# Designed miniproteins, single chains, continued (4), part 24

Each design is a single chain, and the fold is of that chain. pLDDT is the mean over its residues in the fold that is shown.

## One batch from the design tools (miniprotein)

Design m12810
Fold by ESMFold2-Fast:
Structure m12810 (fold): chain A 68 residues (1-68)
Amino acid sequence: SQEEIDRGIALLSAAVLKTVAKNNPDTPVEELRREAEEMAERLEKAGASKESIEEFRRMAEETIKEVE
């Protein structure tokens, strides 16, 4: 279903952000937040569901808190 596809893309996007953060621990929080917002905007423009975008934002915030 489109919902499953949207969720899959959101989860993959979150995993990419987490991998980038782990491999670059000196990345400033502001830069990581900028990347997360850019990714969320791309998901929205691609037609991802609000629920999938919210799940991505939640996972991204958890990643950012781990770096902070």
Scores: mean pLDDT 81

Design m12811
Fold by ESMFold2-Fast:
Structure m12811 (fold): chain A 91 residues (1-91)
Amino acid sequence: KIEEARKLIEKALEEKDAEKARELLEKALKLLREEYAEAKKNKDQKKIDEVLSLTPLYQLAAAKYAKLAEKELPEELKPELEAAKEYLKKV
């Protein structure tokens, strides 16, 4: 359902947890692909247009997810802390 995909994308935009945002985006993309395939098979131009109209919103949500993932796992802090811990374990 196209409307369900839209709601999942909108929920992903509001999500603060990177993993949950990723799951919402994966579900939305699956629904968009299924609806597009069905609309294409049935020659439903209106439905094709509706699915394609959600592509920019999905891309925006995916871009926000990328920034959110960086925010939750700051490369500067977490990799350095874990690397130090593993190094000390080897000594």
Scores: mean pLDDT 67

Design m12812
Fold by ESMFold2-Fast:
Structure m12812 (fold): chain A 84 residues (1-84)
Amino acid sequence: MVEKAMEEAVEEVRPRAEELEDHPDPFAARVELLLEVFKRFAEKVGKEYVLKLIDEWIEEFKKRGVDKETIEALEKIREEIEKE
């Protein structure tokens, strides 16, 4: 169920991904796409649930030694979703 909601959010954002393909900063474009996906996902499963999920991913990524840039991107996405 949650996986299906995420898949639907990704499919809804697909046209936006094509618009950002030639973005001069590919990392920034990827962050914008992820933010849009998470916003759509929050509409389907609820904002509080999505914020918890992002917090769990940040904690897991820190434990796994994922790069700081990726962690900071997730923290930025979390802040933007919380503002909605």
Scores: mean pLDDT 74

Design m12813
Fold by ESMFold2-Fast:
Structure m12813 (fold): chain A 95 residues (1-95)
Amino acid sequence: ADDLAGALREGGEVTRETLERMADNHLKRGLISKEEAEEVKKLGQEARDYFQKAADALEAGDYATAQSYLLSGLRKYNEGIKILRDSALKKLKEE
């Protein structure tokens, strides 16, 4: 349904915004490098793009493709969170 596809598109944008905000906050606090922050932002953009593709597939009635893209988007989000977590923990150990 259009409402569910809209929720996926919004979820993708929220995911991108969340990773961008977290990357900026970690960079400001000296917890990650500028290069790591840019990689996290890129992963957020890729996650958003996958959620948008999932929404497009859902609107087309292709539920299998929609599920595949949603899982790909979630994997990109998890990769971004891993970079933020691992880099922050490494910096905290250096203190």
Scores: mean pLDDT 86

Design m12814
Fold by ESMFold2-Fast:
Structure m12814 (fold): chain A 79 residues (1-79)
Amino acid sequence: MKVTLKAPPELADWTAEEIRRIAEEAGVEVKVGLIKVDFEKYKDNEFEVMRKSHNQADEAVRAVREAAERGEPVEFEKP
């Protein structure tokens, strides 16, 4: 399963740590990759970006938890 999160670094790092913990507890493989995201394009709408990013982070954690329950390897990409 591949999950990509385009969230600010602080939220992305927190999400990655949560995903790593879920995977470790379930004994499944997780590969964490980095992607390039141009947050300068969002500076004028920072509040809206943060709100949507929080929802996306929650969805990513849920998806990884479901994959872990199936024993499915997870690939997670963050900024």
Scores: mean pLDDT 74

Design m12815
Fold by ESMFold2-Fast:
Structure m12815 (fold): chain A 60 residues (1-60)
Amino acid sequence: SSEVDRLLRYMRDDIERLVALGDLEGARARVETTLAFMRQHGVPESRVEELRREFERILA
């Protein structure tokens, strides 16, 4: 949905900002809350796992 896509963009921006600031613990916490939110909104587990891999690359 367009709503979920918009929220995902904002959450991704927040995660990238935390990484840029060196707050890796905060970034990891945001990843987990983002993935939980996606699951709650009916995003398939396969897509949630893809998002986890994308975020883990940003954190590495």
Scores: mean pLDDT 83

Design m12816
Fold by ESMFold2-Fast:
Structure m12816 (fold): chain A 80 residues (1-80)
Amino acid sequence: SREELFARLEEIRALAEELGDEETAAAVRRTLAHARTLSDEAALEAFRNLATEVLARAEERGDEELRAKVEELRRLLEAA
C-alpha cells in the first residue's frame, strides 16, 4: 500500500540519519516530499529510482542494515 511504502521510506531515512549518511537521508526526504504531489504511478517510479540509488550507495559503504531495509522496500515495490 502507499502508506506502507511511505512508512518503509521513513525507516530508511531514520536509519540513514543514524548512520551519518546525510546524502541518503536528504535524498529520501526530497523523494517523500515530492511523492506527496505525484500520482500513485509516478510516486512508485520515484520510489523505484530512489531504491536503486540507495541500494548502490549502501553496498559501496558496506551498510548492511541499510541494504536490508532497501531490499525490503524493493520487494514491496515489486508487489505494488
Scores: mean pLDDT 84

Design m12817
Fold by ESMFold2-Fast:
Structure m12817 (fold): chain A 80 residues (1-80)
Amino acid sequence: AVSEEALDKAIKEAKEFGEKAKKALEETKTDKSKEVVLKAIGLTLAAIGAALEAYLIAKKLGQPEKGEEALKAAGVGTTG
């Protein structure tokens, strides 16, 4: 079983990952032709970070199934 302390740490790390992804998008200065692709990748990574945070919170609250659905939605990334 995963301890509550490990879950709290993982939730914090997932949140920090999402924040770092957003900052990387704003600071990205590469070829202009690649900017849109890099922005799409960064948004996908931010969504994965948010889904991981939601999954870990749901698991801590005893509702892991709802968190797994969020992870699958972020992993597919194409349902729009």
Scores: mean pLDDT 63

Design m12818
Fold by ESMFold2-Fast:
Structure m12818 (fold): chain A 60 residues (1-60)
Amino acid sequence: MEVAELRASRPLTDEELQALVEAARKHGVDTRITLEQAKAIAEEVRKRFPDVELEVIPAE
């Protein structure tokens, strides 16, 4: 599985960052995020904070 990174188009607030961390933990993320996990996390954060734009970037 490909490793991915989540990048925000703007600085996140503490609440938005906390939600991202919680979503990551829910999907079993430790230190690295898989492409599938990154997509799932981005979708959960977007549902909670619709104005947050997260880009899923494949890591090499």
Scores: mean pLDDT 74

Design m12819
Fold by ESMFold2-Fast:
Structure m12819 (fold): chain A 73 residues (1-73)
Amino acid sequence: PTPEQLEGEIRIALALIQVAVAKISNDQQGAIETYRRAAEELERIADESTDPQVRELARKEAEWFRAEAEKLE
């Protein structure tokens, strides 16, 4: 993998970890905010990344996190 691919994957992994932590706390509002922030960060990664695989993965994950935030509202 390229350095750009690894950096993108790390950012995505960090977003997923934040979501997992919020869910464990049973903080519904915190989970919603975390999902929205994760989606925004993933959308940024998708827009800024030069790697098409990272971009595609980031877009899919962003859509998932936005949907999860909407479910909790």
Scores: mean pLDDT 74

Design m12820
Fold by ESMFold2-Fast:
Order: sequence, then C-alpha cells, then structure tokens
Structure m12820 (fold): chain A 105 residues (1-105)
Amino acid sequence: YTLDEIKKFQQEVEALKKQAENLLAQAEKAKNDGDLKKIEELRKELDKLEAQLKKLKEEVDRLVTAAEISGDPDMMKIAEEAKKNVDDAEEALKQGRKVVDDGLK
C-alpha cells in the first residue's frame, strides 16, 4: 500500500461512517414522524450501504493484515483507525435496520 492509497481508504471509511450515522438519524426522525414513504426510501439506502460496508470491511481486513506483516507502527495506527470507523459504521447500520424495520410495522 502507498501512503496515497491508505489516505484514500481512510476517506472512504470516514465517508461510509458519516453516511451510516446520517441514515440512522434520518430513520429515527422518519419513524417518530410516521413518514412511511421516507422509511421505505431509507430501507433501500440501507441495503446499498450494507453492501458497501461488506466490501470495505474486506479491504480494511487486508489493510490490517498488511500493517501487521509490515511491523510499521504508523501503518498499524492507520489500520486500527480504519477498522474502528468500519466497526462504528456497522453498528450504526445495524441500529438503522432495526429502526427501519420497527417503522414499517
């Protein structure tokens, strides 16, 4: 991995986390407002973000493995931060899925 590749990867992970957290906030509001149309739109967006998360999680796992093999402390820190952001995104999407499913009842 080049430094530029790692930086691009960090940006993609941070963007996914932000999108996941924003979706969760929108889902909670739509459920509270009884906006079924918005909940259906968010369900479709959630499906897309979950697919993106799966791919990005595989890439982050490879980055973590590469960092461990390299023994570079700076690369390890970057990999750990990327993994934390992926884990945070996964948790936000799981909560969003639950809110969306509850809202469609």
Scores: mean pLDDT 83

Design m12821
Fold by ESMFold2-Fast:
Structure m12821 (fold): chain A 62 residues (1-62)
Amino acid sequence: SDGEKAAEVVGRLLAENPEGKGVLSEEEKELIRKALAAAGITLPDDITTLGELKDFVDKNTT
């Protein structure tokens, strides 16, 4: 499904950057929002770094 594919993309992005280095671009943030929305999750505006995204995903997805 689209949600499954989107979750794989997000998971791969996090796996390649486990340290959470760098700030999410507007394009990356939009892609991640779409990926998480497909899984029924809303990305908060407070998420600005890859590290914050990883922490959020770890708490909201099992």
Scores: mean pLDDT 68

Design m12822
Fold by ESMFold2-Fast:
Structure m12822 (fold): chain A 68 residues (1-68)
Amino acid sequence: MEEKAKKLREALKKEFSFDLTEEQIYQLLVAYLKGLPLPETMKNVQKALDEIKLKSEEEARELAKLIV
């Protein structure tokens, strides 16, 4: 979990000039899990999510808490 949170936090810093809230991160992760398209500008976040192999909304909530 901690390593997954670090990878995702790094990707978020590349895409955003500000820190996202826990709920913003959680909603982003849930959208990814549902197969909803992420914006093209979020390619680094998409790559990080593919690398960590995010599998569930429960894992998404725990990651959001660790990232914030």
Scores: mean pLDDT 75

Design m12823
Fold by ESMFold2-Fast:
Structure m12823 (fold): chain A 61 residues (1-61)
Amino acid sequence: TPLEGARAAAESGGSGGAAAGGAAIKDNHQFDMERLAAQGGAAGDEAGKEAALAAGISATE
């Protein structure tokens, strides 16, 4: 369903955001997990919304 598609896109974005953020922060593993999780969450939400719009989920409601 469109809603499930948007959810999957948000989860995919989370993985991508975490990877991008992690690359920069990887050097300091002490804060790596907390910062990576925060970065991934924020970036994932935005990437998920962009992916949903690109997929036309909002348009196909």
Scores: mean pLDDT 51

Design m12824
Fold by ESMFold2-Fast:
Structure m12824 (fold): chain A 98 residues (1-98)
Amino acid sequence: SKLDNAKALVDEATEQTIESLDNEYAKLSKKSVEEAIKWLEQKRVELDETWAKLEEFLLSKLEPKDHESLREHFQAAKEKLEAHIDEKLEELKKKLAG
């Protein structure tokens, strides 16, 4: 269904974003903890903007009856990404403080 396809795209985008973040984090955290913190804070802002646009795009492809289900799936994916970034930020801040 269009809803199932939209959810699959959200899941794929989530996985790709996590993988991209993990790869760059591994490089930047070894080079500079302060630079890695600034980069993650910037990525969190960019993620908010990019994901809002992706949500709007996917909702525009669906009938109104499917919107609530996609929004719930989207919110869960966003929370997963935010938690992933916040965990890495906490790790870096502990290294900076210690």
Scores: mean pLDDT 85

Design m12825
Fold by ESMFold2-Fast:
Structure m12825 (fold): chain A 70 residues (1-70)
Amino acid sequence: DDEIETLRRARAEVERQRKEFEEQMKKQLEQAKKTGKEAEVKEQMEAQLAEFDAAIDALTARIRALEAER
């Protein structure tokens, strides 16, 4: 139904944003290597990726709960 499809689309959107952020992270890490700040940038970006992962997990749990009702 629309709710499950809406949640799947929301999860796909978060996954897409995570992928785009990961690509931006690679570019920023390349710049950070020039200034010796690679470790700091990497740590901040890993923290943000963990937030995306938590959001994806929450959406996945909700989708599975709704699918179990079907």
Scores: mean pLDDT 82

Design m12826
Fold by ESMFold2-Fast:
Structure m12826 (fold): chain A 90 residues (1-90)
Amino acid sequence: SMEELRKGAEVARLAHEGRVEEALELFRELLERGERTGVATALALLRLRAWVLGNEEALEYVEKAYEAYFVEGDREKALEYLRKALELLA
């Protein structure tokens, strides 16, 4: 939905502002609610950010978060990988 897209964009915005814990809290809510569009939007925008900044390690962790959630169905692993990515982008 458009609301899920907005929530995913908000995760990326919070991360961009250095508000890492707030970004991770909102991302956790998206994972817990199964808001797949929101999760995909957040990860796509964060992947783009990591690429623009030339942070290859952060980009790899965002990709691992995507695989953990969308391929493996592992919400905890997705959150752990995204935490590592956002710590590298802070």
Scores: mean pLDDT 90

Design m12827
Fold by ESMFold2-Fast:
Structure m12827 (fold): chain A 81 residues (1-81)
Amino acid sequence: SIFEQNLRSVEFLIKKAKELRERAPRVKEEVDELIKEAEKYLKKAKELKKQGSPEEKIQELLDKATEKALEAIRLASADIA
């Protein structure tokens, strides 16, 4: 399903952010906070899916998780460069 694809996409981005974080010690705290926010949105999206909540609400949380994960990747990548 589209939901499962989007969920896997978010999980992949979080994993990538964590990998980049190891190479960006100067911004580690800020990157950790962004990863934590992304994981919270992802967990809430999974909970709403199990409860049969509207797809629009689930997607909104996945979009927020994606945004935070991408912010973490950008911040860590800038420190590495």
Scores: mean pLDDT 86

Design m12828
Fold by ESMFold2-Fast:
Structure m12828 (fold): chain A 139 residues (1-139)
Amino acid sequence: KELFDKALEALKAGNYEEALKLFREVIETSEDDDVIGAARAGEAIALFKMGKYEEALKLLLDSINNPIYAAGYWFYGPNPKIKFKRIDQQLPVVAAYVYLMKKLGFIPEELAKRILEELKARSTSPYGKKLIDFLLEEL
């Protein structure tokens, strides 16, 4: 979606307040769950970049429909027996959570990179892939 691409470009340019507005507009106007998932992840990253860490974390946790998968990746790292069978729309949200945990110093860069690359490989959404690519570049 054109609006999502504008939001991501604002985020890349460091225009975090504009990125936040655009991602929120995508969430409110889109009927595509994959685009909404990627936009929620982008909203959380924009909040984090603005120093609103608690708001960013709360948004990501509230947006995860399968918290068991997110918690599994967080506590144990990628487990080859854990599959994201019904969270393709949530893969960018889980990726943003992993990115925040690395930036806050809770997980090492090597583990964060491995998890993000695995989530990208499992993503079917072009919007999710674009956002995860951005997170990998910012890692």
Scores: mean pLDDT 77

Design m12829
Fold by ESMFold2-Fast:
Structure m12829 (fold): chain A 106 residues (1-106)
Amino acid sequence: SASQANARALADQSIESNRKLLEEMKKRVEEIRKLAEKYSESKDLQEAVELAEKNVRLAEENLKRAEELKDDVRETLLEAASAGVNLIGAVVSILVAKKIKEKHEK
């Protein structure tokens, strides 16, 4: 049906978009982790970076499940949506980590 075809196209687009964002977030988390090594005694900075790393891992797991669930469009969309939420969490955690780092540089 046209509805199922549209849902599949949205699922495929969501997986592709979230995969691109995941690769960008992996690089940014690696960068902020290296910066956080200079402030190893900052518990709040370490926790923010650890949360960003956790969110990236969860997003990668969601995308792997979405790609494996090709026969179930609804479950694929739910896993892709979960990946998106976890990637937003990674972005927020990275921004918090950068803000904490800036306070240590003043």
Scores: mean pLDDT 83

Design m12830
Fold by ESMFold2-Fast:
Structure m12830 (fold): chain A 59 residues (1-59)
Amino acid sequence: AVLRVEGAGEEAKEAIRKAGAKILEERGDTIVAEFENEVTARVAAKDLEEHFGAKGTVL
């Protein structure tokens, strides 16, 4: 499953990497990352929004 994250600073980017996601694209503060499945992607989106104020959209 692919997740697009907007408003991702360095701490949010590191959190995405530590979650085991594969980074497909990075444009400034926007990241597109591949997670193992949709459940993992949705949990990551919620965590990124709560902890870093980033916006996650499952593609």
Scores: mean pLDDT 82

Design m12831
Fold by ESMFold2-Fast:
Structure m12831 (fold): chain A 80 residues (1-80)
Amino acid sequence: GMSSITLTLDTSKLTLDEIIELVEEQLKTHDVVILKDIPEGLAAVLKARLEEELGVETELKPSSTPGHVDLVITRPESWK
């Protein structure tokens, strides 16, 4: 079955590069990584960078927190 992990990150203390490195590492052991409650502007930048740099598929989902979204990241078949 598919494995998934949900991460709640303190995005004010992490650089964009550190978040991307963390996601790449988690995708080695999980098929899906979910970044919960990410500010909408940061999530859009992360989506673009993750798709460009890692070749992953990403989806933005509404969050219950205003101005925030959940970013769902799926491991590409080429990594398997």
Scores: mean pLDDT 83

Design m12832
Fold by ESMFold2-Fast:
Structure m12832 (fold): chain A 57 residues (1-57)
Amino acid sequence: GSKLADLTVKEAEGLVAMAQKDLEALKADPDTPKEVIEQAQAKLDQAKAELEELKEA
């Protein structure tokens, strides 16, 4: 792919990694409300979907 496309994929991979780390940290804290965990899960799922679209483009 072009350099720009490769950078966009790397940025999306970074967002997935950050969302995964955030979700794990939230799940590790028993004081985290379930709603916050569900929102973090939704963000991770969205980031993964965006990464897959970029890989297929």
Scores: mean pLDDT 79

Design m12833
Fold by ESMFold2-Fast:
Structure m12833 (fold): chain A 65 residues (1-65)
Amino acid sequence: SAEKAANGVLKVTEELAKSSPDPEYAEKALELGKEAAKKMLEGDVDGATAKFRKAVEAVREGQEK
């Protein structure tokens, strides 16, 4: 269901954010993850995927600095 998918995206984003040593990047990732979850609930899978990719990128940037 869309609700399960949205909850899954949020949980994965929370775990990824937890791995970031930079709290600013962790917060940015969580915000993008929430946007991805919202898009998933709206049935916009492509939009959700784009937001989720940005969340993952934010975590990666925090780890590489």
Scores: mean pLDDT 76

Design m12834
Fold by ESMFold2-Fast:
Structure m12834 (fold): chain A 79 residues (1-79)
Amino acid sequence: SMEAQRKEVAGLVREALRALEAGDYDKAIALLEEAIRKGSGEVKQLALTALTFVEAARKGAISRDEAIEQIRRIVEKIE
């Protein structure tokens, strides 16, 4: 169901957020890539947006703390 898919993607994005908080960018990216693969429509777009924040933080374009704040907001939008 679409609701089950939303919950699964939200879980993966929350796991990615925990990895990012621990400084594990590779794990955060891998979890978000899985979230994108499993998501569709709006939920997939939100997971894609979360991935762009992790990549931006890894490249030093934004701070890790800024990426964490934005991804927390994304989790709230998915749930």
Scores: mean pLDDT 88

Design m12835
Fold by ESMFold2-Fast:
Structure m12835 (fold): chain A 86 residues (1-86)
Amino acid sequence: EEYKKKIKEKVEELRRLAEQLLADYPDHPAAREVAETLKRIADAIEKNIDKISEESLPGFLKIADHLLDLARRAYQGLKLEAEREK
């Protein structure tokens, strides 16, 4: 189950980004909301991954990859915003 493994790896990366946001920007309201959203997405994927058909796993991996890319971009945006407000 190569696809499930890759999806789980991306879910763990989403969780890491959420925790990093809270650690790096504890006083930023947007950082908290983004972190909570990332955790909810990670939880949803993890809870449902074993219910996804083998045929659909490649598409789900693509979705997880896009979500991770979006999360990384959001993190960079928040970093710039937080530093600007200091």
Scores: mean pLDDT 77

Design m12836
Fold by ESMFold2-Fast:
Structure m12836 (fold): chain A 91 residues (1-91)
Amino acid sequence: MASELFKQANELLQLGKLDEAAESYKQALELAQQNNSYGLMLQALDGLLKVLEKQGREEEASSLRQQLEEAAKNLDEEKVEEIKQQVLSLL
């Protein structure tokens, strides 16, 4: 299920269909939240950050990616949730 959403989203991203790619990554993010799957949540957020980069929000996406990498390294789930809200607000 999630792997299919990521495959579809990655393909849409490569085709420049940014809105459709974002929708697929958001669906993967919702699935990760329903299943309490931290790894899937991080993967979906990485995808959404790539969408932001392709939309020209490179500085914001770069800052959020650095924060996400640090939060993931420290297993800081509260910080990941904060970053999620910031990413979604920019889409």
Scores: mean pLDDT 83

Design m12837
Fold by ESMFold2-Fast:
Parts: sequence; structure tokens; C-alpha cells
Structure m12837 (fold): chain A 63 residues (1-63)
Amino acid sequence: SSLSDTLNTATGDRDDGIDDMTTMMDVGDSISPDVGVGYHNGMDVYGNVYDSVIDSLRSSYNS
């Protein structure tokens, strides 16, 4: 259930910060590394959530 709690929080954060995330991605592509740090952080969180969901799905299928 810890996974569902994390996923719920991440989903809420995603909804709240989707516009900011997209802007940081676009700006990070043509701006200094300082702004790119935000992009990298956002991508890391995004990837972690996706990896968690994929892993959970695989675990459910195998279990």
C-alpha cells in the first residue's frame, strides 16, 4: 500500500505541475544548466514513478 500512496501523491503532483514541467523541459533545451537541473529533477521523478508502475504491473502479472 506504500506504493499506492506514493503513486497517488505523484499523480497529484503531476496534475499540479504539468505546465511547469513542460515549460522547464522546453526552456531547459535552450537555456543554461541551472534551469536544466529542474528538468533533470522532474524527469527523474517522472521516470521513477513510471518505473514503479511498470515494475508493479510486472510483479502483479508474475505473482
Scores: mean pLDDT 51

Design m12838
Fold by ESMFold2-Fast:
Formats: structure tokens, C-alpha cells, sequence
Structure m12838 (fold): chain A 80 residues (1-80)
């Protein structure tokens, strides 16, 4: 169901949050970006959530980009 998919994706984002923040050049900006991604997911707007995650990836460190890319891949797997 869409509710189960939303819950799974939110849980996944929460699980990944600390790792993304500690591997970000700007933890405050990254936290704000993560909150916007969560807001899009809560609305069921997965396309916006993926776009925001991709934008966050482009502004992250190399290690942060790998973490965010894994997050994007897993979100796509859940919504398919």
C-alpha cells in the first residue's frame, strides 16, 4: 500500500540521517534538505523527494554522495 511505502521510506531516511549529516560539509544545510525530503515523502510526492535527494547529493562530499546515491536507489526500489 502507499501508506506502507511511505512508512518504509521515512524509516529509511531516518536510518540514514546521521551518516549523511556526519559526511556533509554543511550539517545544518543537510539537515534542512533532509526535512524537505521527509515532507515530500509524507505528502506521497516521491518524485519531489527524489529530486530533492539528487540536489542534496550534488552539494555533498564524495562520501556523502555515495550514501545519498544508495538512499535514492533504495527509495526507487520501494516505490516501484
Amino acid sequence: SMEEKRKQILDLVDEKTTAILINSPDGREAYKQIQEIKKAIEKGDFDTALKLAKDMKEKSSENGQKLIDDLIKKIKEIIS
Scores: mean pLDDT 86

Design m12839
Fold by ESMFold2-Fast:
Structure m12839 (fold): chain A 96 residues (1-96)
Amino acid sequence: NPAYEEGKELARELLESPFAWITIPLLVTGLIEDVRFGFATEADLERFLGFVEVLREAGDEAYRLALPSLEELLEVMRNTPAVPRHLVERLEELLA
């Protein structure tokens, strides 16, 4: 999936920044709002799943600080009928 691989690359780039601990939680918060207001596409969610996989594998402080927002995103996705269930399940697996 091209969007998924793009998300993985984006995470690697952002983790190189000394400001990753600020930018990553803000990015997650922005996606939560996009999901809530119906602006997030399936491609946006696929990209974000690739992003989360790299963050989790890195185990960086930026990931740890983003974890509450990632958990909130999962809850918002679960409660948004327009979000495909397979994308919810994949995020659940990544955060398990």
Scores: mean pLDDT 83

Design m12840
Fold by ESMFold2-Fast:
Structure m12840 (fold): chain A 94 residues (1-94)
Amino acid sequence: SEKEELLERIEALVKRLEELLRAALSAGKISLEHYVRLATLLGKFVQAVKAGDIKTALEYLEKLKEEIETIPDEAVRAELLALLDEIEELVEKL
């Protein structure tokens, strides 16, 4: 189904976001405290998507954007924000 295909695409992008966050942490481009906050928000976003609570999912996505905007590394920040924008477009189609 179209909804099932959208959910699979969202899951793939979330996994990519997790990989980028882990790589940024490993490279010292993000603090451990910042990583934990982002991972927690991402987990809450995923649970809201799985529950079909699109309003709550979009609220956690906005909180993720706010946290990412505080990342000092400009390249990491830009890449993560671009990925979140792509995730947001797919969530809005659910």
Scores: mean pLDDT 89

Design m12841
Fold by ESMFold2-Fast:
Structure m12841 (fold): chain A 69 residues (1-69)
Amino acid sequence: MMKEFTYHVVVEEDGRLVLREWKGRLTESGKLEVLVDHPEIAKEWMSLVDAMTKLQEAYPTAALARIVE
């Protein structure tokens, strides 16, 4: 059974702080996938730590608020 979780992140858009939700899933093989608006990024992420690093590089003003299983 696939396990899904949600990242709560804060990003700055138009000078305002906006809360965004990005979804992740754990596959049957134990591979972690992060689902964001950019499918090329999601396909390359193999772990939660790697996903967090790529998110921080893509969105330097973002802050991770919480991960919910």
Scores: mean pLDDT 53

Design m12842
Fold by ESMFold2-Fast:
Structure m12842 (fold): chain A 94 residues (1-94)
Amino acid sequence: IEFRPLDAEGRALMAEVEARMRRLMTEEGLSEEEAAARVLAEWLGDERVLEAARRAIAGDTSPETVALVKEALARYYIDVGALTEEEAAALAAR
């Protein structure tokens, strides 16, 4: 699956995410992975996403952890317009 080209709104949302990650990395000393996990959890408003992403970064490959992280990423990509709902569902199921 190839991500769709973002429109102006999607590009603005991605730029906001990148700026937030950069701030967390520079001001709080977080790794890129940890900053991404926090921004993703903030985006979805679900603390379980942050916990699951941190477990995945630590090498947890359990089906529950992987499924939650994939589902969260799929939701984020729908919201920024990079994936359709159908494409995101296929990604989350894999």
Scores: mean pLDDT 74

Design m12843
Fold by ESMFold2-Fast:
Structure m12843 (fold): chain A 83 residues (1-83)
Amino acid sequence: LEERIKELEKRIEELKKRLAKIEAEGNTLAAAQVQFYLNLAETYLKQAKKYLSQGNLETAEYYIKQAEDAIEKAEAIIDQAES
């Protein structure tokens, strides 16, 4: 689970770079939506780390999945904005 969290953190950092480019290009609506989902994903990963540290693997996995879903939504918006 810790490795999955690290993978998702790397995906968020890559998406933040792509978000910065979309912001620079003036796509304000797409940028705002992406920022919302990236913030949500980071919040879920913080919860995942908390529950993982407590030994609650089931709850940690739940939050990892929620973070993945939020990241996928951010990626879809970025992909659409870049096309």
Scores: mean pLDDT 85

Design m12844
Fold by ESMFold2-Fast:
Structure m12844 (fold): chain A 77 residues (1-77)
Amino acid sequence: DDSVFLPIELYQKAIELAKIQSQDALEQAEAYLKKGEEIYQLLLDTAAVPQSLIDKFNQLKAQAEQAIAATRAALEA
């Protein structure tokens, strides 16, 4: 089932959108980050997720959060 990899795809989309450095792209990046977190929580509650995937989800989430924060700061400058 490809659904277990969905948080990876959503966080990667958030990172890509944050790099565009526009207000509309930033709002889309934040929406993808939120969807990724919702699916990640659902997977933790309903499935046995391997630790290697949890580590990857946490790395990509952190990267997406950092990219969004950096772009927000740049747009405010």
Scores: mean pLDDT 83

